Designed miniproteins, single chains, continued (5). Designs and how they scored, part 49

Each design is a single chain, and the fold is of that chain. pLDDT is the mean over its residues in the fold that is shown.

## One batch from the design tools (miniprotein)

Design m17686
Fold by ESMFold2-Fast:
Structure m17686 (fold): chain A 91 residues (1-91)
Amino acid sequence: SLELTITVTGDKITATARDTSVYPGSQMLVIKDQSGNITVSSPVGPAPAELTVELPYSPKVVVTGRLYQIDDSGVVSEVASKTLTLEVEEK
């Protein structure tokens, strides 16, 4: 299963994607920030997989995490996707 979390500490925004499932093949995580047009991928490797990305401060951040699994023939399949939106609320 895919977990996606956004954490704000001061002016620093951190997005973390994790696969917590047991999978015997190779996996890859991708994080995309649509607001900053940033895309980062993890190394391809065995489960479990984790990817953390630091993002510049923005009043609205839309982050999509994707989990890809790779079979023994090298075929890549997207098996999970999650999107989170963070908006800075002014009082």
Scores: mean pLDDT 74

Design m17687
Fold by ESMFold2-Fast:
Structure m17687 (fold): chain A 71 residues (1-71)
Amino acid sequence: SMKDELKKKIEEIKKELETKSQEILDNGRKLQKEGKLSTIQQAINFTVQSLLVIGEGVQKIIEVRKKLKEA
């Protein structure tokens, strides 16, 4: 069904977001260990990068919704 297709696409987007979130966290920790970021700068970097990843995920969901509306 169209609802099952939407659920499958949402699960795919969720898995991608989980992977990207982990990459952001790992990169931030690496930069902090290298002395390139303070604790506050790491928190700001994590927040900004997380918002960008969320925005990308929202855009993908909008594309899936548009496809279903046109069907």
Scores: mean pLDDT 76

Design m17688
Fold by ESMFold2-Fast:
Structure m17688 (fold): chain A 91 residues (1-91)
Amino acid sequence: SSMEKARIELDIMLAMARMAITVGASDDLLVKVAKKIVDFIEKNKPTVEQVDEAIEVLREMLERMSPEHQPEIQEHIDRLEKIREELLKES
């Protein structure tokens, strides 16, 4: 199904994001990756577990990021937290 395919694609994106963090990708690249993940989540119906994983990944990015880029990542985390709350209301 299209929903199953989207969930697999999100899992791949999350794995790629963790790899980018591990290899010490630039702040600019991490911001682009974070935005891509959040935009994908907003357009698809993820699981709560996938949103929790995305929040964890973005928090790991935030810890490694320069102060000037931290607000951009925090805004993306805030968007994910809102999506998480909406998903929990549907359960």
Scores: mean pLDDT 86

Design m17689
Fold by ESMFold2-Fast:
Structure m17689 (fold): chain A 90 residues (1-90)
Amino acid sequence: MDEEKKKLIKQIDDNINKMVDAAKAGDNDSAIEHGNKAYEYLKKYSELLDKDEGTKLVVTTLNDIADYVRTQYGADEVAEVLRKKAKEVE
């Protein structure tokens, strides 16, 4: 279980970093692709937690990143995709 959690955390971090880099470069398609991958790994990680804590982690993380890429890089389309994913788990 610990090794599975570590692998998921690394996949989440790697995809968030790639999404932010793509958003900064104005590559919305690549940013959305990596954002979707980060969401899938976040969802898998949340299943290893208590339901309430897992849902809170996914929703908070996606909304925080959405706000960050919008405010820092004007990546409104990327932010909207992440917000829609957050609503899917509420």
Scores: mean pLDDT 84

Design m17690
Fold by ESMFold2-Fast:
Structure m17690 (fold): chain A 74 residues (1-74)
Amino acid sequence: SREEILEEVIKEAKELAERAKELPEEKQQQVEDLILRMINETAQALATEDDLEKVREKAKELIKEAREEVEKLK
């Protein structure tokens, strides 16, 4: 469901935000920007795509991209 997709993205956002607390302030801002991008693109997909399977696949890719970018900030 739409709610399950949003719940997964929000859960990942919270985990990334917690990881950011261990980083310098400048990198914390970069993590915040990555989280906002992930949330905004998921919201856009939910608003414009009728196929929930495609939205779910898009959300998984966005989560993967956010995780990889945060990992690079170490």
Scores: mean pLDDT 84

Design m17691
Fold by ESMFold2-Fast:
Structure m17691 (fold): chain A 76 residues (1-76)
Amino acid sequence: ATALLLRQLEVIAEFAEKYGSPETAEEVRKHLEAARADPAKALQHLLKASNIVLKNLTDEQIDELARALEREVAAA
């Protein structure tokens, strides 16, 4: 499950970089880096990163992200 959590975090970071402000992208990237350093906390970092993008992306961008995450789950 940890590999899937890290991959989902990578997708969230890609969307934050593409659609978010530089500050939003940096906050999400820090959570990705922290999860890579301590994979046991990957779920906690995924939840925190998800909360950041939900507050900072549009509904349409969030729908696009949700479809991307669904593809990662289906591929696992």
Scores: mean pLDDT 86

Design m17692
Fold by ESMFold2-Fast:
Parts: sequence; structure tokens; C-alpha cells
Structure m17692 (fold): chain A 87 residues (1-87)
Amino acid sequence: GITALSEEVKELSRRALDAGIRAGRVELGVGTALRAIGLTVDAYYTAKGKGWNEEEIQKAVEEGQKRAKEEVEEQLKELEKLALEAE
């Protein structure tokens, strides 16, 4: 298996789904959550494919989680604006 997702990335994924529901854009919320997970998974398989050792793979996954957080936070701002406009 891959290194477990950080609690922060899991929480951002939950928030993305909630914001999507509140904005009436459930598909966007789900897409944002899946994107965060996908970036972490992609980092794992990319490092593994390069033949890196376990420590290097773990660092690559950590980098992927940081990237996912940054991208999800940006998309969450957009979803939060849509949710506010839907009010």
C-alpha cells in the first residue's frame, strides 16, 4: 500500500465534498477530493517506477500530499465562493 494520507489532506477532501454540496456543485466537490487523493497516489507510483528506495518513496508521497493540500485549498476557495453565491 501507499503511505497513508495525512489527516490534513483527508480533512480538506471532506471539506471539498461539503462545499460542493452546499454550492449545488456536488461533482466539483467530489472532483476536488479525488484530485487531492490522486496527486498523492501519483507521487507514490512515479517514485516506485523510478526504482527509488522506501525512504525516497515516502518523501515523494509527502511532497505529493503537500502539493495536494495547496491545490485543494485553491479549489476550496472557489467552491466556498460558489456556496456563498448560492445563498
Scores: mean pLDDT 73

Design m17693
Fold by ESMFold2-Fast:
Structure m17693 (fold): chain A 82 residues (1-82)
Amino acid sequence: SMSHKREIQDLVLQSTKVSFAIMSEAVELDFQGKTKLSEEIVKKLLELMQEAQTAADNEDLDGLRASLKRLEELLEEARKAV
């Protein structure tokens, strides 16, 4: 349905915004000389982005919400490490 597609689009947009925030924190960690930690965060980010894309492609709203929550948790971890 159009309503269901809009909810997926909104969750994808939110996941994209959180992903950009995580990447920003990873760049800051690299500038601080925490290069290995930055690389580990980026690797986790790419895995979570792939999971979110798979959920979106399958119109799996619960999976997409779960992936967004994991992205938010990764952002919190990255921010605590800066």
Scores: mean pLDDT 88

Design m17694
Fold by ESMFold2-Fast:
Structure m17694 (fold): chain A 83 residues (1-83)
Amino acid sequence: STMYERILARYGEEKVEEWEELERLAEEGDEEAREKAELLGARALLWELGYPEEEIEKILKESKSFEEVREILRELLAKKLGK
């Protein structure tokens, strides 16, 4: 699945529009928009992997940096894919 498909499946079309706006702003150099887009994508990905909302929010809140969030996502994706 693409990130578009994940966000659409989890949150619906309105949230996809929000994500696309954040991605556009991020491409223009808005670092806050980049982080918001990545967090929205992280939530959608963790939901697709079968994590409940409460656990998703805990993972994101307990992360010390956005780089740590990316590392956690990489690890969880690898485990779910059996690789």
Scores: mean pLDDT 78

Design m17695
Fold by ESMFold2-Fast:
Structure m17695 (fold): chain A 70 residues (1-70)
Amino acid sequence: GEAAREELRRLAEEYAAVLADALRAATGEVPEVEVEVLSDDTARITITTPSVTLTREYTAEQLREFLARL
């Protein structure tokens, strides 16, 4: 439902920021971030620099677990 997608987007955007920060530190490049909510349970995160493109799909549970370990 709507609430689940809103929470998923928030989780995905929060984790995307963490990934973007890590990529900037590793490459010295400015990352471009895209977050797409595909369903109530799945979001796609794409992070692009001139040297690297990362595209991954994450479940809400995976995002919660990854954020909890930070």
Scores: mean pLDDT 85

Design m17696
Fold by ESMFold2-Fast:
Structure m17696 (fold): chain A 99 residues (1-99)
Amino acid sequence: MEIEAGEPTVFNVKDGKIHALFVISARDPEGPEAAVQKAIEFAREVAEKTPGVLDVAVLGIEVGLYDPEREGADALVMATFESEEGLEAFKKLVEEKIK
């Protein structure tokens, strides 16, 4: 399973809570729908293992407009953390799970 994660973008911080955006890219030989499903499953599993995650929303986007050889998908992950420590733990788990 080929999964890549982008650097998180912090777009709001209020009362110690951090709202961050992640892009998780997935590629699957079964096609873009399978890639979207795997990106969503990856995001959900990392969120479940991360302490201090308050909310996670995932939007799957099909990619492949200019490259039909590479049927893939990106998942836009919006997550809210209780603190910066939660964001760092999420980021670390993403890196560990990709390896």
Scores: mean pLDDT 71

Design m17697
Fold by ESMFold2-Fast:
Structure m17697 (fold): chain A 62 residues (1-62)
Amino acid sequence: GPAGRQGAAAGAAGDAAGAARGSELANKMIDWQGGEHGAVAGYAAGHDEAGRAAAEANRKAS
């Protein structure tokens, strides 16, 4: 429904926020863990967090 469309637009905006946060977490993780695996995990975690928040909001609106 309309709430679903609103959630999808918020999800797209959340992707940009997730990318920014993920980049910050990736830099911190690579410094802490010293490896690209840490950087990838940090980036993915930040991105997933923003995406899950948007999906949760959409589910509640439905």
Scores: mean pLDDT 57

Design m17698
Fold by ESMFold2-Fast:
Structure m17698 (fold): chain A 83 residues (1-83)
Amino acid sequence: SEATEKLLAYAKENLSEEEVELLEKFASESFENQVDVYLFISLAEQGSLSDEDIEKFLEWAKKTYSKENVDALEEFLEKRKKE
């Protein structure tokens, strides 16, 4: 989808190759609509997130997405937080 392409384009420009792979995995099955994709991009654009912010987003994601997709999101957010 166009939203997925936009997410990947952003990631390739601003994130490491490893982080791009995590986003590709998450995006392929996780998003039900473009709003979710834009929210994910927005989280990445904000830069490093606090532990509290990550926990809040993960709690919401666990209710909305599959366990596999949440695990991919957790890996992305943890890696982003350290940079």
Scores: mean pLDDT 58

Design m17699
Fold by ESMFold2-Fast:
Structure m17699 (fold): chain A 71 residues (1-71)
Amino acid sequence: SMKEKKEQLKELLKKLGEAIRNKDFEKQVELAKEIAELALELGMEKKDLENIRKNTPSEEAKAIIDEAIKK
């Protein structure tokens, strides 16, 4: 359901914040892939994706989010 997908996205964003604090770049990439897929399914606003990109240090993770923004 949409409600379950929104809760999943919220949990993924929390985990991304933890990976950022821990400087876990590999985990940032894994989470960015899941977030990008779910954000596209939910029709997340480009501005919100841009904000996630800005706050994510991993260049590979930023590139994944950028591809989602372009769609």
Scores: mean pLDDT 87

Design m17700
Fold by ESMFold2-Fast:
Structure m17700 (fold): chain A 67 residues (1-67)
Amino acid sequence: EPVELSPVFKRMQVSPEVAEADLAMREAAQAALDAKAAGASPEEIAAKQAAFNAALQRLLEVLQKEA
C-alpha cells in the first residue's frame, strides 16, 4: 500500500518533476532504512543517507521553482 501523501499534494495533480523527485526521495529513504536495519557499514549507511538528503534537496528545489 502506498504511503499517504499530503492531501494538497495529492489533489493538486503535481507536475511529473515533483512526482519523480518524491519517488526518488521515498526510494532513497527506504534504502537508507534497509541498510541500517541490515547492519551495513557506516560508509554504506552514510551514502544512502546522502542520497536521501540529495532527493529532499531536489524536491525542495522543484517545489520552489514551481511556486
Scores: mean pLDDT 74

Design m17701
Fold by ESMFold2-Fast:
Parts: structure tokens; sequence; C-alpha cells
Structure m17701 (fold): chain A 107 residues (1-107)
């Protein structure tokens, strides 16, 4: 299943991110995760790791490109969310995989 493969990829990314998190980064991610707009939340998450945090969808972007950018933003938010839960030992790897699968089915 495409969803199962993507859930495994997201869970692996979350596990790798969790290994890199100190207390300050956990606090920063929790603040970013409070942002309702996925594009803004993803940009805030990227800035915490030194990446450019642009929230702007190009004015000339097609509706297909806009939908893709929103989906990618939601996936960034999901990885960050799962990484925080894994780092704080609130979920197991198996539980994180199930949460990723459920979230992807609702995207």
Amino acid sequence: SMIEERAEEITRAALELAKQLDEKLVEGLKEALKIDDPLEAAAAIRKLFGAPGSTAIPADASEEERERLRRLAREVVLVAYLAVLLKEKKVTEEEALELAREALERL
C-alpha cells in the first residue's frame, strides 16, 4: 500500500529527528505545532533546524502545486509531532507508525 510505505518513511524520519532533539528543540517544536496553518507551522519547524522558512505559495502556482505544497507541509508537521511524542516516550515506534498511517488516510 502507498499509505503504508509513506507511513514507514514518516516514522523513520520522526525516529531520526527524535535522536537530534534536545529540550530547547522540543520546546520550539511544541510551539510550532500550536500553529493552525500547516504551511506556517512547517515553516516554523524548518527555521528551528536552520532551513529557509518560506510560507509563500508562488502566485503563479497551479492548484495542483498548491495542494502538493499543503500536503508536504502537513507531512512536515506530522514528522515533528511524532518526533516529540517519541522523544518524550509517550508512544512506541509501533504506535507512531499507526498514528502516521491514520494521519495519512485523513490527508
Scores: mean pLDDT 83

Design m17702
Fold by ESMFold2-Fast:
Structure m17702 (fold): chain A 87 residues (1-87)
Amino acid sequence: MSPVEKEVQKVENEFLARVMAVLDRVRAGAPLAEALAELDRIVAETTERLLKIAEENPDYPYSKEEIRERMAAARATLAAELRRLAA
């Protein structure tokens, strides 16, 4: 794996771990509104980190626009899952 691929994998693994923790908290009875606010924070921080990687690394496979669009799509999917778990 290239150094860029390793850096991206670390960011993606951290994103997954943080999201899984939010899902587990909702399963344990945490308020949906709090979980959605935390998801928005996680998405914003992950987006910022990926945008920085894209700026510093020409070998990164996604444009800044694609990164924003993919993170928005991930947020929408995860928000729907949080709502499903809270129901």
Scores: mean pLDDT 86

Design m17703
Fold by ESMFold2-Fast:
Structure m17703 (fold): chain A 65 residues (1-65)
Amino acid sequence: MEIIEELAEKAKTLPPTKENVRKMAEETLKALEEAGSPLSEEEIEKIRKVIENPGEGIKEVEAEE
């Protein structure tokens, strides 16, 4: 699923607060981990980057567009 793209779209809708972006990324990663539905290496890496650097992570996803 294109969870990363959907996450990025929601982040654009919400205020560009680091906590807001971090929450979305963390919730997505945690939910998938608990559900036992791991993403591909590429998707996991993108989520990690968003958590570590919210602003930079968003830029990377936008470039992927």
Scores: mean pLDDT 60

Design m17704
Fold by ESMFold2-Fast:
Structure m17704 (fold): chain A 84 residues (1-84)
Amino acid sequence: MDEALLEKAVEAARRAYENPDDPSAAIDLLAAAVRFMEAAEAGAGEEAFRAIAEAVGEEFAREIAELAASLAKAFTGKTPELPA
């Protein structure tokens, strides 16, 4: 898998984690979920989850993964498998 895709997912997750009180935090959280969904669809969901969990903690990584699954279900009618 392209390292750039994993890096973008981790960076988006860090931005969401570090700026929770900013109005842009909702956009950063959505961006993190979308980047995670992209990695999962590329077959690197487990790698992306591990990298995000290492950067922002497992609980926050789980929230991002669950949001990504919810977004995928809402927009595609199907739910990707969560790697954790």
Scores: mean pLDDT 73

Design m17705
Fold by ESMFold2-Fast:
Structure m17705 (fold): chain A 60 residues (1-60)
Amino acid sequence: SMMEEERAVEEAERRGQEAMRRVQEALERYKAGASVDEIAKELGASKAEVEAWLKDYLGE
């Protein structure tokens, strides 16, 4: 394998871990009663992204 390919995979894995932490934080805050707008502001995400996460993970 080429080092450039390995670096791309490692970067994608790191971004995946950060994204998963954000999703878990969003779910926790939503269950605590936070609005989509509040979660988006706190996590630095768009409202559309937060809504997509909630639909995917909560089935709403």
Scores: mean pLDDT 73

Design m17706
Fold by ESMFold2-Fast:
Structure m17706 (fold): chain A 110 residues (1-110)
Amino acid sequence: STVLTQSPSSITVPVGGSATITDTTNDPNVSAMDWLFQKPGQLPELIASVTSAGNVFVSPDYPRVTITKVSPTEVQLTINNATLDDTGTYFSEDRSTGVRGQGTQLTVYE
C-alpha cells in the first residue's frame, strides 16, 4: 500500500520566515500529490499540487506557497514570508487513493 511520510512533524517560525515540509513516498508512481492546509475547526483546503509529470498548481488564495518535486518519491512544500494566518496543519495526499501523510503543524509567531 502507498505510504506518505511527512517531515518534520512540527515547525515554528517568526512572521516573515520560511517553512519547508518534505513528503517522501514508498510509491514512485503516485500520479498526483495534493497538499492540504487545515486551520483549527475548519475543513482542509487544497493549496498546491504536483503531478507525476511535474505539472504544478498553486491556489491563488495561497500565493506565498511553492511546491517542488525533488524526485519521483519526494515533494517539498515551502511556505514563504509566513503570516499568522499560515498557522495550522499541512497534509500531503495521494489524489488517487486519498491516503494522507501524518501532517505537519506550523506555528507562526510575531
Scores: mean pLDDT 88

Design m17707
Fold by ESMFold2-Fast:
Structure m17707 (fold): chain A 80 residues (1-80)
Amino acid sequence: MKEIKEILEEIEKRVEEYAKENKLSEKEREELLNYAKAVGLYLYNNDEEGLKRLEEVVPESEIKEKAKEIAKEVIKKHNE
C-alpha cells in the first residue's frame, strides 16, 4: 500500500478535478475535500469505528456521497 500522504494527495487531486467539472463553490469544494480526506484516512487505517462515527456526525448529502466514492476509488487503486 502507498503512504497515506500519497493517498491524500491523490484524493485532493480528484476532488479538485470534480470541483472544476461541476463548478462547485469554494465552500462545497472544501466540504468535499475535508470529508474525502477523513474517509480516506479511516479506510487506510482500517478504522471502522472512526468511519462509523464520522458518518453519524455528518448528515447525508450529494457532497458526502461523492467524497466517499472518491476516497474508496483511491484506496482501491492503491491496494491493487
Scores: mean pLDDT 79

Design m17708
Fold by ESMFold2-Fast:
Structure m17708 (fold): chain A 107 residues (1-107)
Amino acid sequence: TREEALRLAREAARKIQDIVDEAYEKGLTPEEILEKIKKVMDEFVDRALAMGLPRDELLRLVDFLKQQAYAAIDRLKDKLTPEEVEKLKEGVDKYFDELRARIEAAA
């Protein structure tokens, strides 16, 4: 279960970084970028919960993936305006806060 959870977290991290490449190629909006990040994270958390991963371990992986999302957004600073970067970071913060609450409620 732990090895499988780490594999899923690495796949989610890669997908988050791939969103940056897609944003450059296709000119994605901050809203589109946020929705793609949410989809990757929702799929990851659903699978991790389904395999019975302990809450504390899942929350650590979610924290790791939040940092990966921040790194991805930082790579977009030359593509997005400062205001768009701030809005995207605020959206990520709100989503991850809501995600943490859902995980805490699930146990």
Scores: mean pLDDT 85

Design m17709
Fold by ESMFold2-Fast:
Structure m17709 (fold): chain A 92 residues (1-92)
Amino acid sequence: AIEEAIRLLEEALKYVRKASKSNPELERAAEALEKAIELLRKAKTKEDIEEAIKAARGAVRIAEIYLPDSELKEEVKEAIRLAEEAIRLLEA
């Protein structure tokens, strides 16, 4: 579950980074995804996983806020989908 969630978040990060080139506000979503990935790689406790989920949810929220103003709407939508799938795997 954790390894698959990391893969999904890394793919989401690629989409967000591409979109952030035309919308700098999405850099905050990229930072939140990077934090979630780092927390999952270091995770040893349930609390570590919960902190990673919180970071990933933060990234989704930022991406949703800036989605309407994004030139790369499809990339941002795919990033949100991948991050939400990762969160579902971590909550199972």
Scores: mean pLDDT 84

Design m17710
Fold by ESMFold2-Fast:
Structure m17710 (fold): chain A 58 residues (1-58)
Amino acid sequence: MKASQEEVARAARRAAELGMTHGKSIDETARALQEAGGLSYEAARDAAESGVGPPNGF
């Protein structure tokens, strides 16, 4: 998802700003990304499992 990487990152940041990912499980984080970025659940779950917005990895 090269063209979608920026959108996924923006969705993750937006969800974090809304506090939606604070203390969330992978499933709850995927839903937050899905709602913030309009991603499919599968794409959002992949992003959540891969740690989109990685801790000092980006």
Scores: mean pLDDT 56

Design m17711
Fold by ESMFold2-Fast:
Parts: C-alpha cells; sequence; structure tokens
Structure m17711 (fold): chain A 62 residues (1-62)
C-alpha cells in the first residue's frame, strides 16, 4: 500500500473517532496502524489530521 493510500485509509478510520477524546483517538490510531501495517509517518499524519479536526470543532463551538 502506498503512503497516500495509507493516509487516506487512516483518515477514513479517524472519522469514526470524531467526538472521542484525544487519548482514545491516539490509542485507536496506534492499534489500527499496527493492524494495517501503517508506516510511522502515515500513522503520525493521520493522528495530526484527527487533532486538527478536533481543534476546528472547538473553534466553531466558541
Amino acid sequence: MSQEEQEKLAIELARELDGESEEKIAEKMQELAKKYGFSGAAAGAAREEILEMKNKEKILAE
């Protein structure tokens, strides 16, 4: 699987965790990275995308 495909899949899976705590998101992303064999870079990119989505949610709520 290409890095781009890994990132795309990770983002899709990350969407399921929208509304969850940051800690649960991190735990699930580590589990999924291990299960799907994501590179550290792809897993990191997905985690950052999730955190950025959470930050946008907070900005809109304020």
Scores: mean pLDDT 66

Design m17712
Fold by ESMFold2-Fast:
Structure m17712 (fold): chain A 92 residues (1-92)
Amino acid sequence: MSEVEELKKRLEDEITRARQHIAEAKALLDSGESRAKVAYHIQEAIRELQEAERLLNKLYKETGIPQEEFDARLAELDALEAELQAVIDRWK
C-alpha cells in the first residue's frame, strides 16, 4: 500500500525534523547563542509537530491504522510537544 507507506514516511520525517530542531534550540540556549536562532528552531519544530499531527490523523481516519499504533504515535508527539514547551519557557 504505497500511499499508506508514503504517509508513514512523511510522518516519521516530520517527527525526526521536530526532534532535531528541539535539540538544536536546547543546545543554542545552553551555549547562550542568539535568541533569533533559538526562535527559528522553535518555529520550525512547531510547524513540523503540527504537520505530524495532521498526518497521524489522516493515517488513522483514512487508512485505518490500529488504535495501538495511533496511541503510540500520539504519545510520541505529546512527549515532543512537552519538550518543545520546556524550550519555549526557557526562551521567554
Scores: mean pLDDT 87

Design m17713
Fold by ESMFold2-Fast:
Structure m17713 (fold): chain A 79 residues (1-79)
Amino acid sequence: NAALLARIQSEINSLTRDLPESVTLPLLKAFNAYLEGDTDALTLDLNEAKREILKLDESTEVIVARVLSVIGIEEDFRY
């Protein structure tokens, strides 16, 4: 759905204002992998994003969890 994709992109763009590229780049790669149906790349990129998030403040972790929820993959990746 184009409307859902636009919403996800908008939320990612909002996050990129406050997050370093070390977090936002893996999240963008994960989103692209999700759109392409590449589950292996999606898993790898999400694990990289999780690793980078753990270096940030706990409040940033909550924001990223919201993005994962919008993508619909939060249930598959408990972090």
Scores: mean pLDDT 64

Design m17714
Fold by ESMFold2-Fast:
Structure m17714 (fold): chain A 62 residues (1-62)
Amino acid sequence: ATPEVIAKAEKARQQASPERQQIIKDIAEKLRKIGDGLQEGLEQKDSLSREEIFQRGAEAAK
């Protein structure tokens, strides 16, 4: 990654309103937790039903 590209993205995020910054942060945190739950489910795919994998992802988003 080039430092200039990272700096540009960071600057654009900081120029958003405080309310917009909070919304972006909340969405990113929820997506990360969902991703963590799905990753755990994928590692146990042979022993978990599809419904159990999705349930684990939903629980991780709380």
Scores: mean pLDDT 65

Design m17715
Fold by ESMFold2-Fast:
Structure m17715 (fold): chain A 87 residues (1-87)
Amino acid sequence: PTLVLSKEEIDKIKELGRETAKELEEVIEKFRKENNTDEAEIRKAAEEIAKKWAEKLKEALPHMPDSEIEEMYKLLTDLMYQEMLKA
């Protein structure tokens, strides 16, 4: 299937990207202030951020298959977890 996005959908994706980046920065800042290096807690936080992103993405792009959203959720969780570990 071909992905065709409206201007409204593109604007929503951009805003979602900004929201997700801000939430990631806030969570990294919190863990740094708490000196929290618990890998399980960091992974759980990454999963929570990625889940919120996936839910909002599905709302913005309801025509996307759930399987594609699920794969992106898994990828984003791993990427965010790696980013949080670097901070």
Scores: mean pLDDT 76

Design m17716
Fold by ESMFold2-Fast:
Structure m17716 (fold): chain A 63 residues (1-63)
Amino acid sequence: TVQEIVDQLVEGSYEWGKLLGQQGISPETVRESTYVGMYGLTGSGYMAERSAEAAEKGAKEGA
């Protein structure tokens, strides 16, 4: 379902953000790059925002 795809993209974004945070990349940079990338991929501001939030959270927890 669409919700299952959303949940998987959010989880993947969180895990990717965590890895980037471990490499010393700032949560702000992770958030912004994730938003742009996901918006480009999906054409959806909703998906871009949810993914960016998850990636930023991951980066903060990975630091």
Scores: mean pLDDT 84

Design m17717
Fold by ESMFold2-Fast:
Formats: C-alpha cells, sequence, structure tokens
Structure m17717 (fold): chain A 66 residues (1-66)
C-alpha cells in the first residue's frame, strides 16, 4: 500500500539523515517515525543537541526539514 511505501521510505531516509548528522559529529540518541497522511511521514531525530524534525513525502520522494 502507499502507507507501507511511505513508512519504508521514511525508514530509509531516517538512516541516511542519521549518517549525515553523525558525519558532522552530532551524536544521535534515537529516532521516531509517525505517519501524518497516507503518503507523508514525520521523522523526529533525537540528538545530544536537541530534536530535528523532517517530513518525508513518498509521492515526490522529497525530505524537508520542519
Amino acid sequence: SMEDEARQLASEEANKLIEELEAKGIKVLGYEGKLVSPTKTEITIYTEEGEKRYLVDAKTKKVTEI
């Protein structure tokens, strides 16, 4: 389903975002994904410097920091 595709893409993008943050020397403590529509997932990444939030759109495959 589109929701399953949205969740899968969000998981892949979360891993990529975590790698980018760690490459910058930012320690990642964890992350959460929340489906906010059938095609969009909000990713919250918890870091030692605070929270970072991103919207992942499964239709456009775009990731936007919010």
Scores: mean pLDDT 83

Design m17718
Fold by ESMFold2-Fast:
Structure m17718 (fold): chain A 80 residues (1-80)
Amino acid sequence: MEKIKELLKKIDEEVDRFAAEHGLTPEEKAFMRDIARSIALALLGNDQEFLDRLKQVVPDNELVKKAIEIAKKVIEEFES
């Protein structure tokens, strides 16, 4: 499906930009990409329970918070 591939590409681009701006390691960038992609797919599937559970399990992880922010931003731009 072209739309999902384009969405995931935009997420990867936003994560790469954030990683470059903040000097993230390749491992941190890969982790952030995986989380952001998973969150975007959950949002597209209207899986709010997944997002609520994620906040409970890793509430203090700044990379997870930023990955959620990026995923939401890209989806908002994609749905408009």
Scores: mean pLDDT 75

Design m17719
Fold by ESMFold2-Fast:
Structure m17719 (fold): chain A 62 residues (1-62)
Amino acid sequence: SDIMGVIREYVKKIQQAVLNKDKDAVEQAIKDLERGLRSLGVSEEEIKKIVNAIKNAADALL
């Protein structure tokens, strides 16, 4: 689905930023993901859940 495609592409960007230990790039990629999900009509409640899960995973690896 378009939603899963967007999640996959931004997860790759977040992974690269984490490998570089670039917290600003991680934060920006998460914001870009959030915007992409909104543009696809994902609810704010679901966006918050997805973003929080990704933030927790990224923080655990930094």
Scores: mean pLDDT 82

Design m17720
Fold by ESMFold2-Fast:
Structure m17720 (fold): chain A 61 residues (1-61)
Amino acid sequence: SEIDKVKANAQAEIAKIEAEMKREMETATPLERDQLRQDAEMEIRLIKNRTAAEIEAIKSS
């Protein structure tokens, strides 16, 4: 259940980042869209890495 909460929180955070990226892309140039996509991908990767570490910490407890 704790692991499921951590996963659900990460999914919600990722969804917010993707939604914000899509909104910003609507008014962005093609070059700005590439940067927005890269920034979102990096942020999502950090969230996934943090989430994996949190899950391992829970399992190790």
Scores: mean pLDDT 86

Design m17721
Fold by ESMFold2-Fast:
Structure m17721 (fold): chain A 80 residues (1-80)
Amino acid sequence: MALIQQKLARIEQLIDELERTPADDPRVPQLVAEIEQLLAELQKIVDTRMPKDSPERQQLLNWLKQARQRVQQILAQKAS
């Protein structure tokens, strides 16, 4: 449980930092890569460690979907 919560908190911090980082900053691709790695790690936990019928699994899947959508929205704004 603590490991999942730590990864969630880290992803939120990285997304906030990505939003504040200028579009031309070399840190942008590094932040995206770290976010994608942590999201993939949480997805693996969902797929391999959580029962398919658990409400906790559905909540985490919804959170992951929202996080991915937020990252894509931030990147789209930076591409303008």
Scores: mean pLDDT 82

